Designed miniproteins, single chains, continued (4). Designs and how they scored, part 12

Each design is a single chain, and the fold is of that chain. pLDDT is the mean over its residues in the fold that is shown.

## One batch from the design tools (miniprotein)

Design m12388
Fold by ESMFold2-Fast:
Structure m12388 (fold): chain A 110 residues (1-110)
Amino acid sequence: MFSEEQAKKIKELIDEINKLMQEMLEAEKAGDKEKAKKLAKKLLDTLGELVDVISKTLSEEQQKKLKEIYDETEKKVNEMLENEAPISEIIKVFEEALTKINDIVDEALS
């Protein structure tokens, strides 16, 4: 079980991720591709911080699974940014990563 302090940090990081995803969509709607790209990179950094915080309370096997999810997400997002993929598709990759992370956390808490 996460400590109250760790649970608070996790919630704050998830809230920041959701805010960054919204700002990315707003930047794309405004035609600011460079801002959207910069926000996507910041979102990757924030996701990495979330994974690091969660990993400290999990088994070695679960930590490895989290790292694999992060590495796959980073690779996909970077490839999509290089290919100028729609921001909505990039956001779906982040949403899928968050779902996989939540599944590991739920398994750990069972």
Scores: mean pLDDT 83

Design m12389
Fold by ESMFold2-Fast:
Structure m12389 (fold): chain A 84 residues (1-84)
Amino acid sequence: KLKEEIQKNDQLIQDAMEQLRKMERLLEEQKIALEALGREFPHMKVQVDLIKKIAEKDYVKRTQELQAQIAAAQSERDALLRQQ
């Protein structure tokens, strides 16, 4: 039971960390694509800048949510390890 709960929290932390890395990569790829689009269509610069701002805000929000999940799972794991 204790071992299963520790493994569950370790898996949650690992999954959340993997999601953070994936989101960081996707944001970087999206920024590159948006900059290329802005160079090809200068008349769309305002729209490109707006999309970039929205993507950055979404990234910050999701990153904060995942970091909170990691912190909660880490705290629970540490409490379980102390009880062992």
Scores: mean pLDDT 80

Design m12390
Fold by ESMFold2-Fast:
Structure m12390 (fold): chain A 64 residues (1-64)
Amino acid sequence: SAAEQRLRQAEMEAALLAGELGPEAAKVITETVRRTASASPEEQARAIEETTRRVLAEHAAKQA
């Protein structure tokens, strides 16, 4: 339940970020969700969190 809550939060945060950063970010996030679908909710949440952090950092770097 706690892990599932964390996953839902991570997915919601990722969806919001994708909406802000555009289709490139959306694609990377969606791919991570798809690739980790077989993993536990804990692993999925961590992978999504890591991906959103990476996408945000890469977007910032590209803007610079």
Scores: mean pLDDT 81

Design m12391
Fold by ESMFold2-Fast:
Structure m12391 (fold): chain A 75 residues (1-75)
Amino acid sequence: MQIKRQLESMIDGVRQAIEYAKRQFPNDPEAQKLVEELEAAIDRGRKATTSEEYAQVIAELQALVKKMQELLKKK
């Protein structure tokens, strides 16, 4: 139950990051690719049913958020 709540909280934050990226970089193909990867990871998280699947999606989202932050620092 706790790990599912952590994933849900993380998804909320990631949704805000996706909205920001779409607004600020609508024509940037690198930003668009990261948005698509984040949305796909969120979809996998919504379909997850085990603690192992939740942990995998959390790790995936963390890696993608790090890539997004690195991209934003370059702009």
Scores: mean pLDDT 80

Design m12392
Fold by ESMFold2-Fast:
Structure m12392 (fold): chain A 87 residues (1-87)
Amino acid sequence: SELERLRREIEERRRELKKEADKKLEEAKKNKDLESYRRTLAELIAEELELAMHEALGIPLDPSLSASERAALLGKALAEWLRKQLA
């Protein structure tokens, strides 16, 4: 199933993201760097939101796309999905 494959890819990406974020958060705590800590949390939240949108909209992860290209793709797909739900 394409949805099952997408779910597995998203779960793997979530694990990678969490591992990277945990390292940065621990370093920020050690250095008492509140700004880096907050920035890392904000980045983690944004990435988790993108992954949730990929899963909800059934859009495959594409590592060749830039952050802005991914945001545009997800935004367009979300708008189209919302229009279908509200029609």
Scores: mean pLDDT 81

Design m12393
Fold by ESMFold2-Fast:
Structure m12393 (fold): chain A 90 residues (1-90)
Amino acid sequence: SSKEELMKKKDEILELYYKTLEETGDIKKAMEVFVEKLKEYMKETKNNEEKKLLYDFGIGVLDSYAERTGDYEFAEEKKKELEEELKKSL
């Protein structure tokens, strides 16, 4: 189902985040990899509702990152990148 496919994509993005964090010890680097993979899935997704759900997921994770680290500048920059990707939906 589309819901199961969306959940799988979210899990795969989170797995990549945790793998990067384990390999580098750098939470900011892990977030960069997270955002790039999320943008990749948003580009591949033809369903605008799924694209928005991926966007909402990314915003939530970036908000959590900012609250934990105090790095609001980086989080806002990455949110803008996700918003630009969402706006490319026809």
Scores: mean pLDDT 86

Design m12394
Fold by ESMFold2-Fast:
Structure m12394 (fold): chain A 56 residues (1-56)
Amino acid sequence: MKIVDVEVIGGSEEAKEEAELASKYLQEGNVAGAVGHIIRAMALGAKPKLIYDNPE
């Protein structure tokens, strides 16, 4: 399994923006950048939900 996307549960609109940016970075293959934005979403009060590749 690999992380393909991220959603946020709760938090502010800023937290959702950080999660959307993390999703974009994951799709570009920039995992380090994505992790940074996930951490920021958590700092803004959101709980990130990591979405894994569906097992084929």
Scores: mean pLDDT 74

Design m12395
Fold by ESMFold2-Fast:
Structure m12395 (fold): chain A 78 residues (1-78)
Amino acid sequence: KKEEIRKEVYDALLKAGIPEELAELLIARLLNGVDLSLEEIAEMTGLSVATVSRYRRLALKIAEEVAKKYGLTLEEVK
């Protein structure tokens, strides 16, 4: 179930136009408990912190909607 949710979130992030490398880092931060700051993600991807912040908000919304579809909160998926 957790792996199914992770895959669905990842696929949804890619369909929303989030770059693959950024989508992987956002999944690690949101679902895998990896402690990455937005500043660290910006440095790793070469994007601005503002761009990473916008995509993070989109990714969080997508992850929450996918979790809700399965009757879970985002915290319960972690």
Scores: mean pLDDT 78

Design m12396
Fold by ESMFold2-Fast:
Structure m12396 (fold): chain A 75 residues (1-75)
Amino acid sequence: RLDWIPDDAKLVGGRVEAVLGEAPAPPGVPAERVTRVRVDGREAYDFLHERPIEVGDFVIAAEVDGHLVVVAVLP
């Protein structure tokens, strides 16, 4: 669920430049494992794993405590 992400969190949209693989979740992300991606020159984390993220996908990420967290993946 996304209920841990504030409603007023800054949203950033961008295309996935690279899929960097799986990693342990960074502090503040409520997951054990995340998929790391690069969006607009920044590292972002997909903790939802609802669908595979691919290079060229458009994503919406929320900025939470200095981390970009993927909240939506578009084809």
Scores: mean pLDDT 72

Design m12397
Fold by ESMFold2-Fast:
Structure m12397 (fold): chain A 87 residues (1-87)
Amino acid sequence: MVTYKIGIVASSEEAADELAEAIGKLEGVLSVEVLERKEVDGLIYTVLRVTFESEEAAIKALEEFQEIVDKMKAEGKVEGAGAQRVE
């Protein structure tokens, strides 16, 4: 198992929740925990702790995550997102 912190910058709480739910549905994701959420200048900043089954599962899930982020950016729902391994 491996753990990542995923940062999300969304236009609304609904958009942040939509992306967090989409992450939780990805293959190989075992858990998603919201570590922090704050509003700054009308943008919602969210940090998630996401645990994956393996490094290989994390790589595949993060590729699909990037596709979801790109789609939501095109819809104006998300400004950006990024993932960082915790260890």
Scores: mean pLDDT 85

Design m12398
Fold by ESMFold2-Fast:
Structure m12398 (fold): chain A 53 residues (1-53)
Amino acid sequence: HMEELIKKTRENLKKALESYASESPAARIQYLVATGDKEGLEKLMKEAEEKAK
């Protein structure tokens, strides 16, 4: 079913984004979106905005 497929895809995406996220704040936002962590996403969004000029 789709739920199983999404779960596996999310895991693979997590691994790829995790290594990328350590190098870029934008990638960290993508990682949080993929895992569904809205609270963390909002915090990183504000941080990224202040950093970006």
Scores: mean pLDDT 67

Design m12399
Fold by ESMFold2-Fast:
Structure m12399 (fold): chain A 94 residues (1-94)
Amino acid sequence: SLEELIEKFEEVKELMLEMAKKYLSEEDYKKLNELLERALEALKKGDFETAIEILREAVQFLVELALRSKDEETKTVAIAMGAELQELIREIEK
């Protein structure tokens, strides 16, 4: 159901932003938050295609961040976050 997807998205977003606050720069945190907020807004509007596109953009951002980061913990967290967003994409696609 859409309500269950929104609840799951909000839970995942909260957990990701806690990790992002600890391991990401302020600018990277803001970018991730912006992408997740935009995807959530699209999902709430029932615009699944736009939500998926924005989430894929967030995955690409996290992959790029992992490649550019010199910190091993930040790399690991970015990779893990990307995997969680891929799971959200699958849940939205059903």
Scores: mean pLDDT 88

Design m12400
Fold by ESMFold2-Fast:
Structure m12400 (fold): chain A 71 residues (1-71)
Amino acid sequence: SLEEELQRLVDELEKLIQSLTDLIDAYNKYIQELNDKINAFLESLNKQLEQERIDYENKVLEARRKALEAA
């Protein structure tokens, strides 16, 4: 009957809406995972830059100590 055909179309549309919602949720999760990876990379880079700064400061202090010992 026409009513059964219409109900089938409604059911298929509801399934399509659910599938689209699931796809949007999966996309949002993917973007969050990418942001987490970017943040982890930036934290690693900042730690490396801080270590390089400390190493440079230590080299300057050591050079000054040696200069004072030679005087």
Scores: mean pLDDT 89

Design m12401
Fold by ESMFold2-Fast:
Structure m12401 (fold): chain A 110 residues (1-110)
Amino acid sequence: SAAEVAEELLARIAEAGERLLALAATEDPETASLVYALVGELGGYQSELADALAAGDVAAAIATVEALIAFLERFLAEHGDRLSPETREVVEELIEYLREALARLRELAA
């Protein structure tokens, strides 16, 4: 169901944020600042996604997930080379998960 995909999405974004916060402490100060900013942005998308799901607005949920994927891909394009392999892997894993979740949401909206 859309609600189950929703709960899994919100939990996965929260998990990624926690992992990124732990990894930020191991980065240089400039890279850590980028990771903290990334976690802040994840919180914004998580809130927007939660609102869409509370409203039963699957189309808005899809749009939010698409925007988050685009944001994360831009982040890796701009900053990926300065991230530790561990930090980069968390972001790459999140993108992969979001793409799978997006496919499931689109099937439920059809």
Scores: mean pLDDT 88

Design m12402
Fold by ESMFold2-Fast:
Structure m12402 (fold): chain A 56 residues (1-56)
Amino acid sequence: SLDEVEKKSQETVKKAEENAKKTRETGTPLQAEMAEGVRELAQATANTVIQQVKEK
């Protein structure tokens, strides 16, 4: 269901944000940049899901 997809996408964003922050502190600059890119993609995906649900 779209409700579960929205919840999962938001959880993915939160985990990606936490991972990006932790990787910036403990990882290499390249790993931090890659983790930030994943966070940005997760956010874009979540925004698309939220928009799709609201357009109903």
Scores: mean pLDDT 78

Design m12403
Fold by ESMFold2-Fast:
Structure m12403 (fold): chain A 62 residues (1-62)
Amino acid sequence: TLAEMQAYRFKEGAKLGIEEGTPKYVLETMARSARSLAEMFKDFPNTAAIFEETAKMLEEAI
């Protein structure tokens, strides 16, 4: 779906941000945003899972 594609783009952006050494407070904000998006899309399991994985990746990088 379009939502899944957008979620993948967000995940790739987060990965690049980690690789570029984005400041901790920015990564923390992105992680919170990813958690909120996962909750917003909770009825769309594939989309929610991508946002959850993105949040975990960001949280681990902090």
Scores: mean pLDDT 84

Design m12404
Fold by ESMFold2-Fast:
Structure m12404 (fold): chain A 111 residues (1-111)
Amino acid sequence: MSPWQQRIVDIIDEAISLLNQVKSKTSNQQVKDLLDQTIDYLNKAREAVLNGDLKTAVDYMDQAQDTFAQVRHLLLQQNASQDVLDLADQAGEKITRAASLIKLQYLAEQS
């Protein structure tokens, strides 16, 4: 595994850990279902990164960002505690960082 793959995989793994913590602190089934979908997309992006399939990784990260945006919206509507919102915000920052790093690597390989 190259150093750039390891870095991205580590960030995705940290995001998944934070999302599982959010899932453990919510009783809302729709939020849990969207968290499971976001985690599934992140796992698929992780596998694509390890296989060097950066286009597939970009597509799965875009899907993860979309489902996570729905999670964040519902948590706000459901009056989630600040602790839960802080965990979600930390997960969102890691998802955005991993997506940016994958896109930068993909563009570099096109050159």
Scores: mean pLDDT 91

Design m12405
Fold by ESMFold2-Fast:
Structure m12405 (fold): chain A 104 residues (1-104)
Amino acid sequence: MSILEKQVKKEVDKLLELAKKYNFSQEIIDMIEEIGKKAIDLVKNFDKLTPEEVRKKLLEISEMAQKVAERVKKEYPEYYDEFKAELDKILSIVLFVYQVKKAL
């Protein structure tokens, strides 16, 4: 497992722990798990993907992240800032992978 794969998995686990700690709904937890799966898969397979495929997956992850963030803001506004900060760490890793792929 690559360093980036380990890092994205660690950040996904932290976000899931946060959601469980604050008793977020199962639907939000499921959304976080799907974002995590897509992010881990992208990082794991980035060397095998074309730049366009990486871009498409990045957009899918970003759209899912925006949707879950909007839902947390509405249903758990007191935890939104902390949740968004942790979610943004996952997005920063995915963005970094895309930037590396563009440079290759």
Scores: mean pLDDT 87

Design m12406
Fold by ESMFold2-Fast:
Structure m12406 (fold): chain A 81 residues (1-81)
Amino acid sequence: SQEEAEKKLLEKAEEVKEKAEKGEELSEEELELLFLYYLHNKDVEGAVKVIVEILKRRGLELDEEEIKEIEEELRRQIAKR
């Protein structure tokens, strides 16, 4: 089911989180899983850090104002049920 697929995805995201905590280099696909993990746990700060890293790898460097705008948008999205 959709719910079982989401659970499996979150389990993989948890493994990626442990890899990140060990300071290991993450692929872009692993960064996307880590972003989903932070969103699921309503960790806005973690989600913002992952977005900034993904954009950096794509050659898009954000200033502090742009980062704050992303944080505010994620807070609004996470607060909606």
Scores: mean pLDDT 79

Design m12407
Fold by ESMFold2-Fast:
Formats: structure tokens, C-alpha cells, sequence
Structure m12407 (fold): chain A 99 residues (1-99)
């Protein structure tokens, strides 16, 4: 997997879940994911990361809810799920590291 950037998460929820919001040159991404180990968020080829915002959440259900709220506010954003993380290992990726 080609790592295009690395981000250290300082705070995650008690179960290790977070909502990760990524702004890139080609659009915005949101991921609701478990961050207890190094996690990789697949991006499209040629995307340049402009900013990363991470919100700690208490449960996977809350992570999914907040990701859906972000998509309602940003309808052109792409949702990245845990399944997408596992299936797109050949894509360029943002590496998320828990502290």
C-alpha cells in the first residue's frame, strides 16, 4: 500500500472509534473507523491531502451517525467504510496511527 501521508490521533473514544474527515484537492472523504492499530484510509490516485480532522466517538454506531451527518452537510464527500479500508489496499492511503 502506498502511504501518501501519516496522521497521529491523540484522542479516540473508549472503544477506539473515531470519525476522520479528510479534505483533498479532488474532494472530501469521511471515515468511521476503529483506530486501535495502524489504520489505512484508501484515497483516490492523485488526491492531495489539504486537511485532516479527527473526532473521537464512543461507539461504532455514533461513528456511523456522525459520518452520515457529515455527508448530509457535504453531499459530494465520499464515505469510506471499514470494508473499504480492507478491500482497497492497492490504492494510495492515509496512515492513521493511534498515540
Amino acid sequence: MKIVDEYVIEKVGPLGYAVIKIKTSKGDYVAATLVRKDTYIPLEEGDKIESIEVEAVDTPLEADRKAREYLAEHPDAKLITQEDVEKNKDKPALKIIPK
Scores: mean pLDDT 75

Design m12408
Fold by ESMFold2-Fast:
Structure m12408 (fold): chain A 65 residues (1-65)
Amino acid sequence: SFLEALQKLTPEEARQLAKELGISPEQLEKLAVALALGFSQREAARIGGVSVRTARRVRRYILSL
């Protein structure tokens, strides 16, 4: 599940991912929490203050862990 994959994400990996995507760690945290709660990619993107493309990239990355 997304939540199980998210638990594998270290604080260092989270900081690196945020840098690669050009977003803040706070934006990444809000986005990841919204996705874990079952919000759509569009709603999670709005909550995180990021593009839907960024939300999709974050979800793919975390699910690859």
Scores: mean pLDDT 85

Design m12409
Fold by ESMFold2-Fast:
Structure m12409 (fold): chain A 62 residues (1-62)
Amino acid sequence: MDAVLDDLIAGAKALGWDELGVVAASEAERAALEARLASHGLRVFAVIWQDTVDANRAAARA
């Protein structure tokens, strides 16, 4: 998954974006993603927890 993250970082930098949203399964994963983005001059504007994504997916329909 590093290649996907690297592509997102490169794209955000090319567009002059300062912030990205991330999906994380744990607090540790969120912290690691924030640290990686910060090393490239980017900030996290929103964290979507994997549990929230999974819950929304399960509840997407009646």
Scores: mean pLDDT 67

Design m12410
Fold by ESMFold2-Fast:
Structure m12410 (fold): chain A 94 residues (1-94)
Amino acid sequence: MTPAEKAIALVDDLIAQLKALAAKNGGDPAFERAVQALEYQRAQLIAAQKANNELEFLIIMQQTIGMLHDMAREIPEARDLLTAARDKLMAILK
């Protein structure tokens, strides 16, 4: 798998895990907003990958990492999950 494929797969897994966690937490709107934001970022990552635009891909990756940091502060129930996902995305950028 390329770094881009790994990053997209990690975001897909994170979205699935957040949806499952939202169901356990009675459909908290904070989880729905987080999922929508990540689905938007996923679409941008896929578009940058298809365009073979490495600079745009890196910019979207950095935005996604920052977004996960903010979400971890706003959604304590998902903090460990969001922090682990952020760390894995940062490792792909090495």
Scores: mean pLDDT 85

Design m12411
Fold by ESMFold2-Fast:
Structure m12411 (fold): chain A 58 residues (1-58)
Amino acid sequence: MREELFADAKRLLEEGKTIQEVADELAKKYGISKLEALRIATEAWSELGKDKPDDPGI
């Protein structure tokens, strides 16, 4: 389950979707909470090397 969520999150982010859009898509597709989906999307964003803790680039 988590592996599928993470893979989908990475694909959506690479397609140019925002973290919020990715979280919304995951929540709707997998029936999980928006909070959990946001956590997965944020983790995928960090994995792609776009983590800016002091600068909200997106």
Scores: mean pLDDT 73

Design m12412
Fold by ESMFold2-Fast:
Structure m12412 (fold): chain A 57 residues (1-57)
Amino acid sequence: SAAAEAAAFAERMKRESELNLELQEWYNKQMESVKTEAEREALRREILRKSLEAREG
């Protein structure tokens, strides 16, 4: 039903928002430990990958 679909959508959006915050906290923590520009670039690629994976499930 449309109501069940709307509820499922709202729950998904809430989980995505929470996961996005967790990913940002993880990224910020990792950024404190990196020593080179290459490591920073690797982290930027990694956060993008994790964001896509979190969206897919």
Scores: mean pLDDT 76

Design m12413
Fold by ESMFold2-Fast:
Structure m12413 (fold): chain A 79 residues (1-79)
Amino acid sequence: DEFERIMKQLLEESNKQEYKEVENQAKLVEDEAKTIREKAMILKSKGGKETEVNYLEQLAKDLEEEYKKLKERAESIKK
């Protein structure tokens, strides 16, 4: 059935787009986490407020967890 073949292609194309979008989002979150961790290290080395350093370190950790969830989602879409 040509209709079923077309529907499968459209679903595969949609899944590819969703996978790419989730992978791109994961990369942005990973890059942001790295930037925030570097900012926390610089602030700490320059004698920044401990409360501010701790906030940035926690924010980076939360973003790292979000990155893991996005990577898991991307892998589930690829299957």
Scores: mean pLDDT 82

Design m12414
Fold by ESMFold2-Fast:
Structure m12414 (fold): chain A 96 residues (1-96)
Amino acid sequence: SVMDDVRSSSFLRRIVDTARRIVSERDPDRRRRIIDRMSRRVAKDRGVSVRQAGMMIGGLMRTMSDSLRRTSSSPVSQQTADDLDRASRVIRDYAR
């Protein structure tokens, strides 16, 4: 149904919104808190460590970025792909 399709995409929308927030945040400490908050949420939901959750989120963002670059050439889609790729790199750097 249309409502089931909307619900199935809600998680992906939250990942995109989180990526945009990470990219737009200029303060490194506030950026870390955004990453930690999302990672703790996913860790609880999936029963994994916070570090593993962060890596999963970063990997998903990279996969979404690569997919979006292949399937759409619109400026909005390219900007979303750029935000996802940049956020993925920030999360990987934080995990070091």
Scores: mean pLDDT 80

Design m12415
Fold by ESMFold2-Fast:
Structure m12415 (fold): chain A 99 residues (1-99)
Amino acid sequence: EIEKLYKEGLELLKKAEEAIAAGKFEEALEHLEEALDVAEKLIALGTEEALKAAEEICRRALELAETLLRKATKKEDILKAIALAFRCIGLLIEIEKKK
């Protein structure tokens, strides 16, 4: 289950990165939100391996949200990217508490 969730999260992050490169910010934000949903499932499992996988997904999603913020010009995309960055930080805090 952990390996399947981790692979799913990485594939969603790859799709988000490709969407950002193509200027498809709404699509990128959808993929990033889905990647964070996968990270939440990994956090819920509570094992050291699952928490490490979730941490990697959250850190990479945060990096992509920052990249999107530097490129986005539409107010709606900027606001969603900021909200997503805060979601990443919140999940990283939850992961650290469970270690």
Scores: mean pLDDT 89

Design m12416
Fold by ESMFold2-Fast:
Structure m12416 (fold): chain A 111 residues (1-111)
Amino acid sequence: DVVNKALKLKYEELLKNPELIKLNLEAYQRHPEKYLKARKAFGKGQLDEAAELYKEIIEEDPNDAVAWSELALVYYLQKEPNLAEKALEKATKLNPKVAEATKKVIEALEK
């Protein structure tokens, strides 16, 4: 399952970088209910629901690099490469470290 592979790769990138864990925790603390719902939807392969929840977070907090980066990964798994690239570009402008972790996950999924 490509979603389970994406989750494994995502957590492996998080575990390599304590600063990235902190940034993800801070994002979660700002929008805990929506992040929890989005991450559960993603884990179940409910990619449309995950995308909508991350878009809701972005509507409330357009500078949340974590939400933009998560949305990019969801769009990639939905086979929407143009939307994924635009979301990843926005994440890169906000926080290149967060975006780079997601780029590594996407690149690893292409292997």
Scores: mean pLDDT 87

Design m12417
Fold by ESMFold2-Fast:
Structure m12417 (fold): chain A 78 residues (1-78)
Amino acid sequence: MPSVAEVIDAEIARARARLEEATKDFPEEIKRKVLEDFDWEAERLRAIALARDLSAAQIRRALDDLLRAKLAEAERLA
């Protein structure tokens, strides 16, 4: 079974790659801000996942929610 750390790190990498791809045609300032905000929030989610022993399903849901929120922010700023 993968550890909580392995699951959260894999889901962060996946969500970040999807966010980069979705924002690739956005103005660089918006892309940079949204990716920096994502990285900061993802680090906090990683700490929470480890401290609270979150399930793989909870981790995937949290990263999916974060990705959707950052995409909505990028679209609002564009």
Scores: mean pLDDT 84

Design m12418
Fold by ESMFold2-Fast:
Structure m12418 (fold): chain A 69 residues (1-69)
Amino acid sequence: MKVSFPAGRRGAQTALELGEKGYATEEGIENARKAIETGETQPVILDGSKLSAEEYGRIVSSGASRGGR
């Protein structure tokens, strides 16, 4: 299962770290790099099937408390 959320620079950095642990998708890593470079919110996609509820909660709270404007 893929989990998508809007992430700014902080959330994107977390997504890249999770990618190194095998939790992020290639699409998520690409979008995370863009968020880090621009500082703008980008949709980040992770492999939710490998995330614990705790890890998922941390990710969405850092990058997706509110989707869009």
Scores: mean pLDDT 66

Design m12419
Fold by ESMFold2-Fast:
Formats: structure tokens, sequence, C-alpha cells
Structure m12419 (fold): chain A 81 residues (1-81)
């Protein structure tokens, strides 16, 4: 959808996942648990049409930059279905 409300909802979903990626990178003890939770949320948001493949790839790039290569690979795979 090309409407402003859909764009705002996708921007909000992206920002939430970006903060979750940062939290996952910061918490080594809970990293696996937080990464699994993040992937579940990302999958649900993608199914709802609230994340584009391009946004998922951008989130994957940020995860890789923060030292989370397995999470980055999973987010890229989700962008391709």
Amino acid sequence: AGDAQAAAARAAAFDVLLEMIRATAADEARRGELAAELLAVARELARAGLLTPEQLRELADEAERLGLPELAAALRALAEE
C-alpha cells in the first residue's frame, strides 16, 4: 500500500526491530533468547505486511555490523521468504 498510514506503520515496526537488534547485541548472556524472540517478531510483522524485503535486508545489515552474523543471515533468508 502506498498510503501514509501504511508507511508510518512500517517505519514504526522497523524502529522496534532496530532497537531489539541493539538490545540483542548488548546482552551477551541472553543473546540466543533475544535473537529467537526478534526473529519471531520479524516473521509475524513480515506476514502482516508491516516489513518490506528491503527493510528486512537493512535490519540484517545492522545485525551484521553489530556482530550478529547468524541473526543477519536469518533476516536475509526471511526477506527472500
Scores: mean pLDDT 84

Design m12420
Fold by ESMFold2-Fast:
Structure m12420 (fold): chain A 89 residues (1-89)
Amino acid sequence: DREREERLLREIEERARRLLEEKPSVDELIAMAEALLAQPIEDLETGVRKAALLKAIASDEELLREFYSKVYKASDEEIDRIREINRKL
């Protein structure tokens, strides 16, 4: 059980890192989010891909800010609030 969890966490980290290495634009990340996050979680692979995408976006402050601004029309104050909450989790 723990070995499986550790393997999944490593897989998520590795996929998030590879996504960032490709230096995707925020528009490319929005397109990926719309395609991937709308899919039901029918298998473990889909869940890992969703987790990796969200982790990649959250790892860069400017990328996260632009993503939330474009996708959710969030204000800078709302994004700062979301980041504060995420840092406490």
Scores: mean pLDDT 70

Design m12421
Fold by ESMFold2-Fast:
Structure m12421 (fold): chain A 73 residues (1-73)
Amino acid sequence: SPQERLERLKAEIDKLVEEAKKAAMEGDYERFQKIADEILKLLDEASRVATPEEVEELRKYLQEKADEIEKLR
C-alpha cells in the first residue's frame, strides 16, 4: 500500500541519517556525502507516494538532523 511504502521510506531515511551522523563524527566526509545523496533520492521517492504535507514533515525532520550533524563538522 502507499502507506506501507511511505513507512519503509521513512525507516530507510532514519537509518541513513544515523549513518550520516556517525560518518560525520568519524570525519569520514566522503561517506557522509554519499549518504546525503541517498537521503535525497529517498526524499524524491517519498514525494511520489506521499502528500505534500507528509513530504514537508520529512524535510523538516531531516533539517533538524542536518543541524545536529553540522555541529559535528
Scores: mean pLDDT 75

Design m12422
Fold by ESMFold2-Fast:
Structure m12422 (fold): chain A 81 residues (1-81)
Amino acid sequence: MSDAEIQDQLDTLERDLAELEEYLRRNPDLPPELRQQIIDALRQQLVLLDQLAKQTTNPALLQRIEALKARIEALIEELEA
């Protein structure tokens, strides 16, 4: 995978995360089953980000991946509470 393809993937993931955060702000009382599905999907995104990190040596992309992982992990912790 090229650095340009990784950048496009990260741009998409960042937009999807922002949309999810907006959805969660508008829907604070989620059913437990739906909340668990969202957590599971976020955990799958962390696996994808680890795979993307293995496909690049670009420091800027690696920094973006780590920042996005940290944001997703924080959101999972918030949803688990």
Scores: mean pLDDT 86

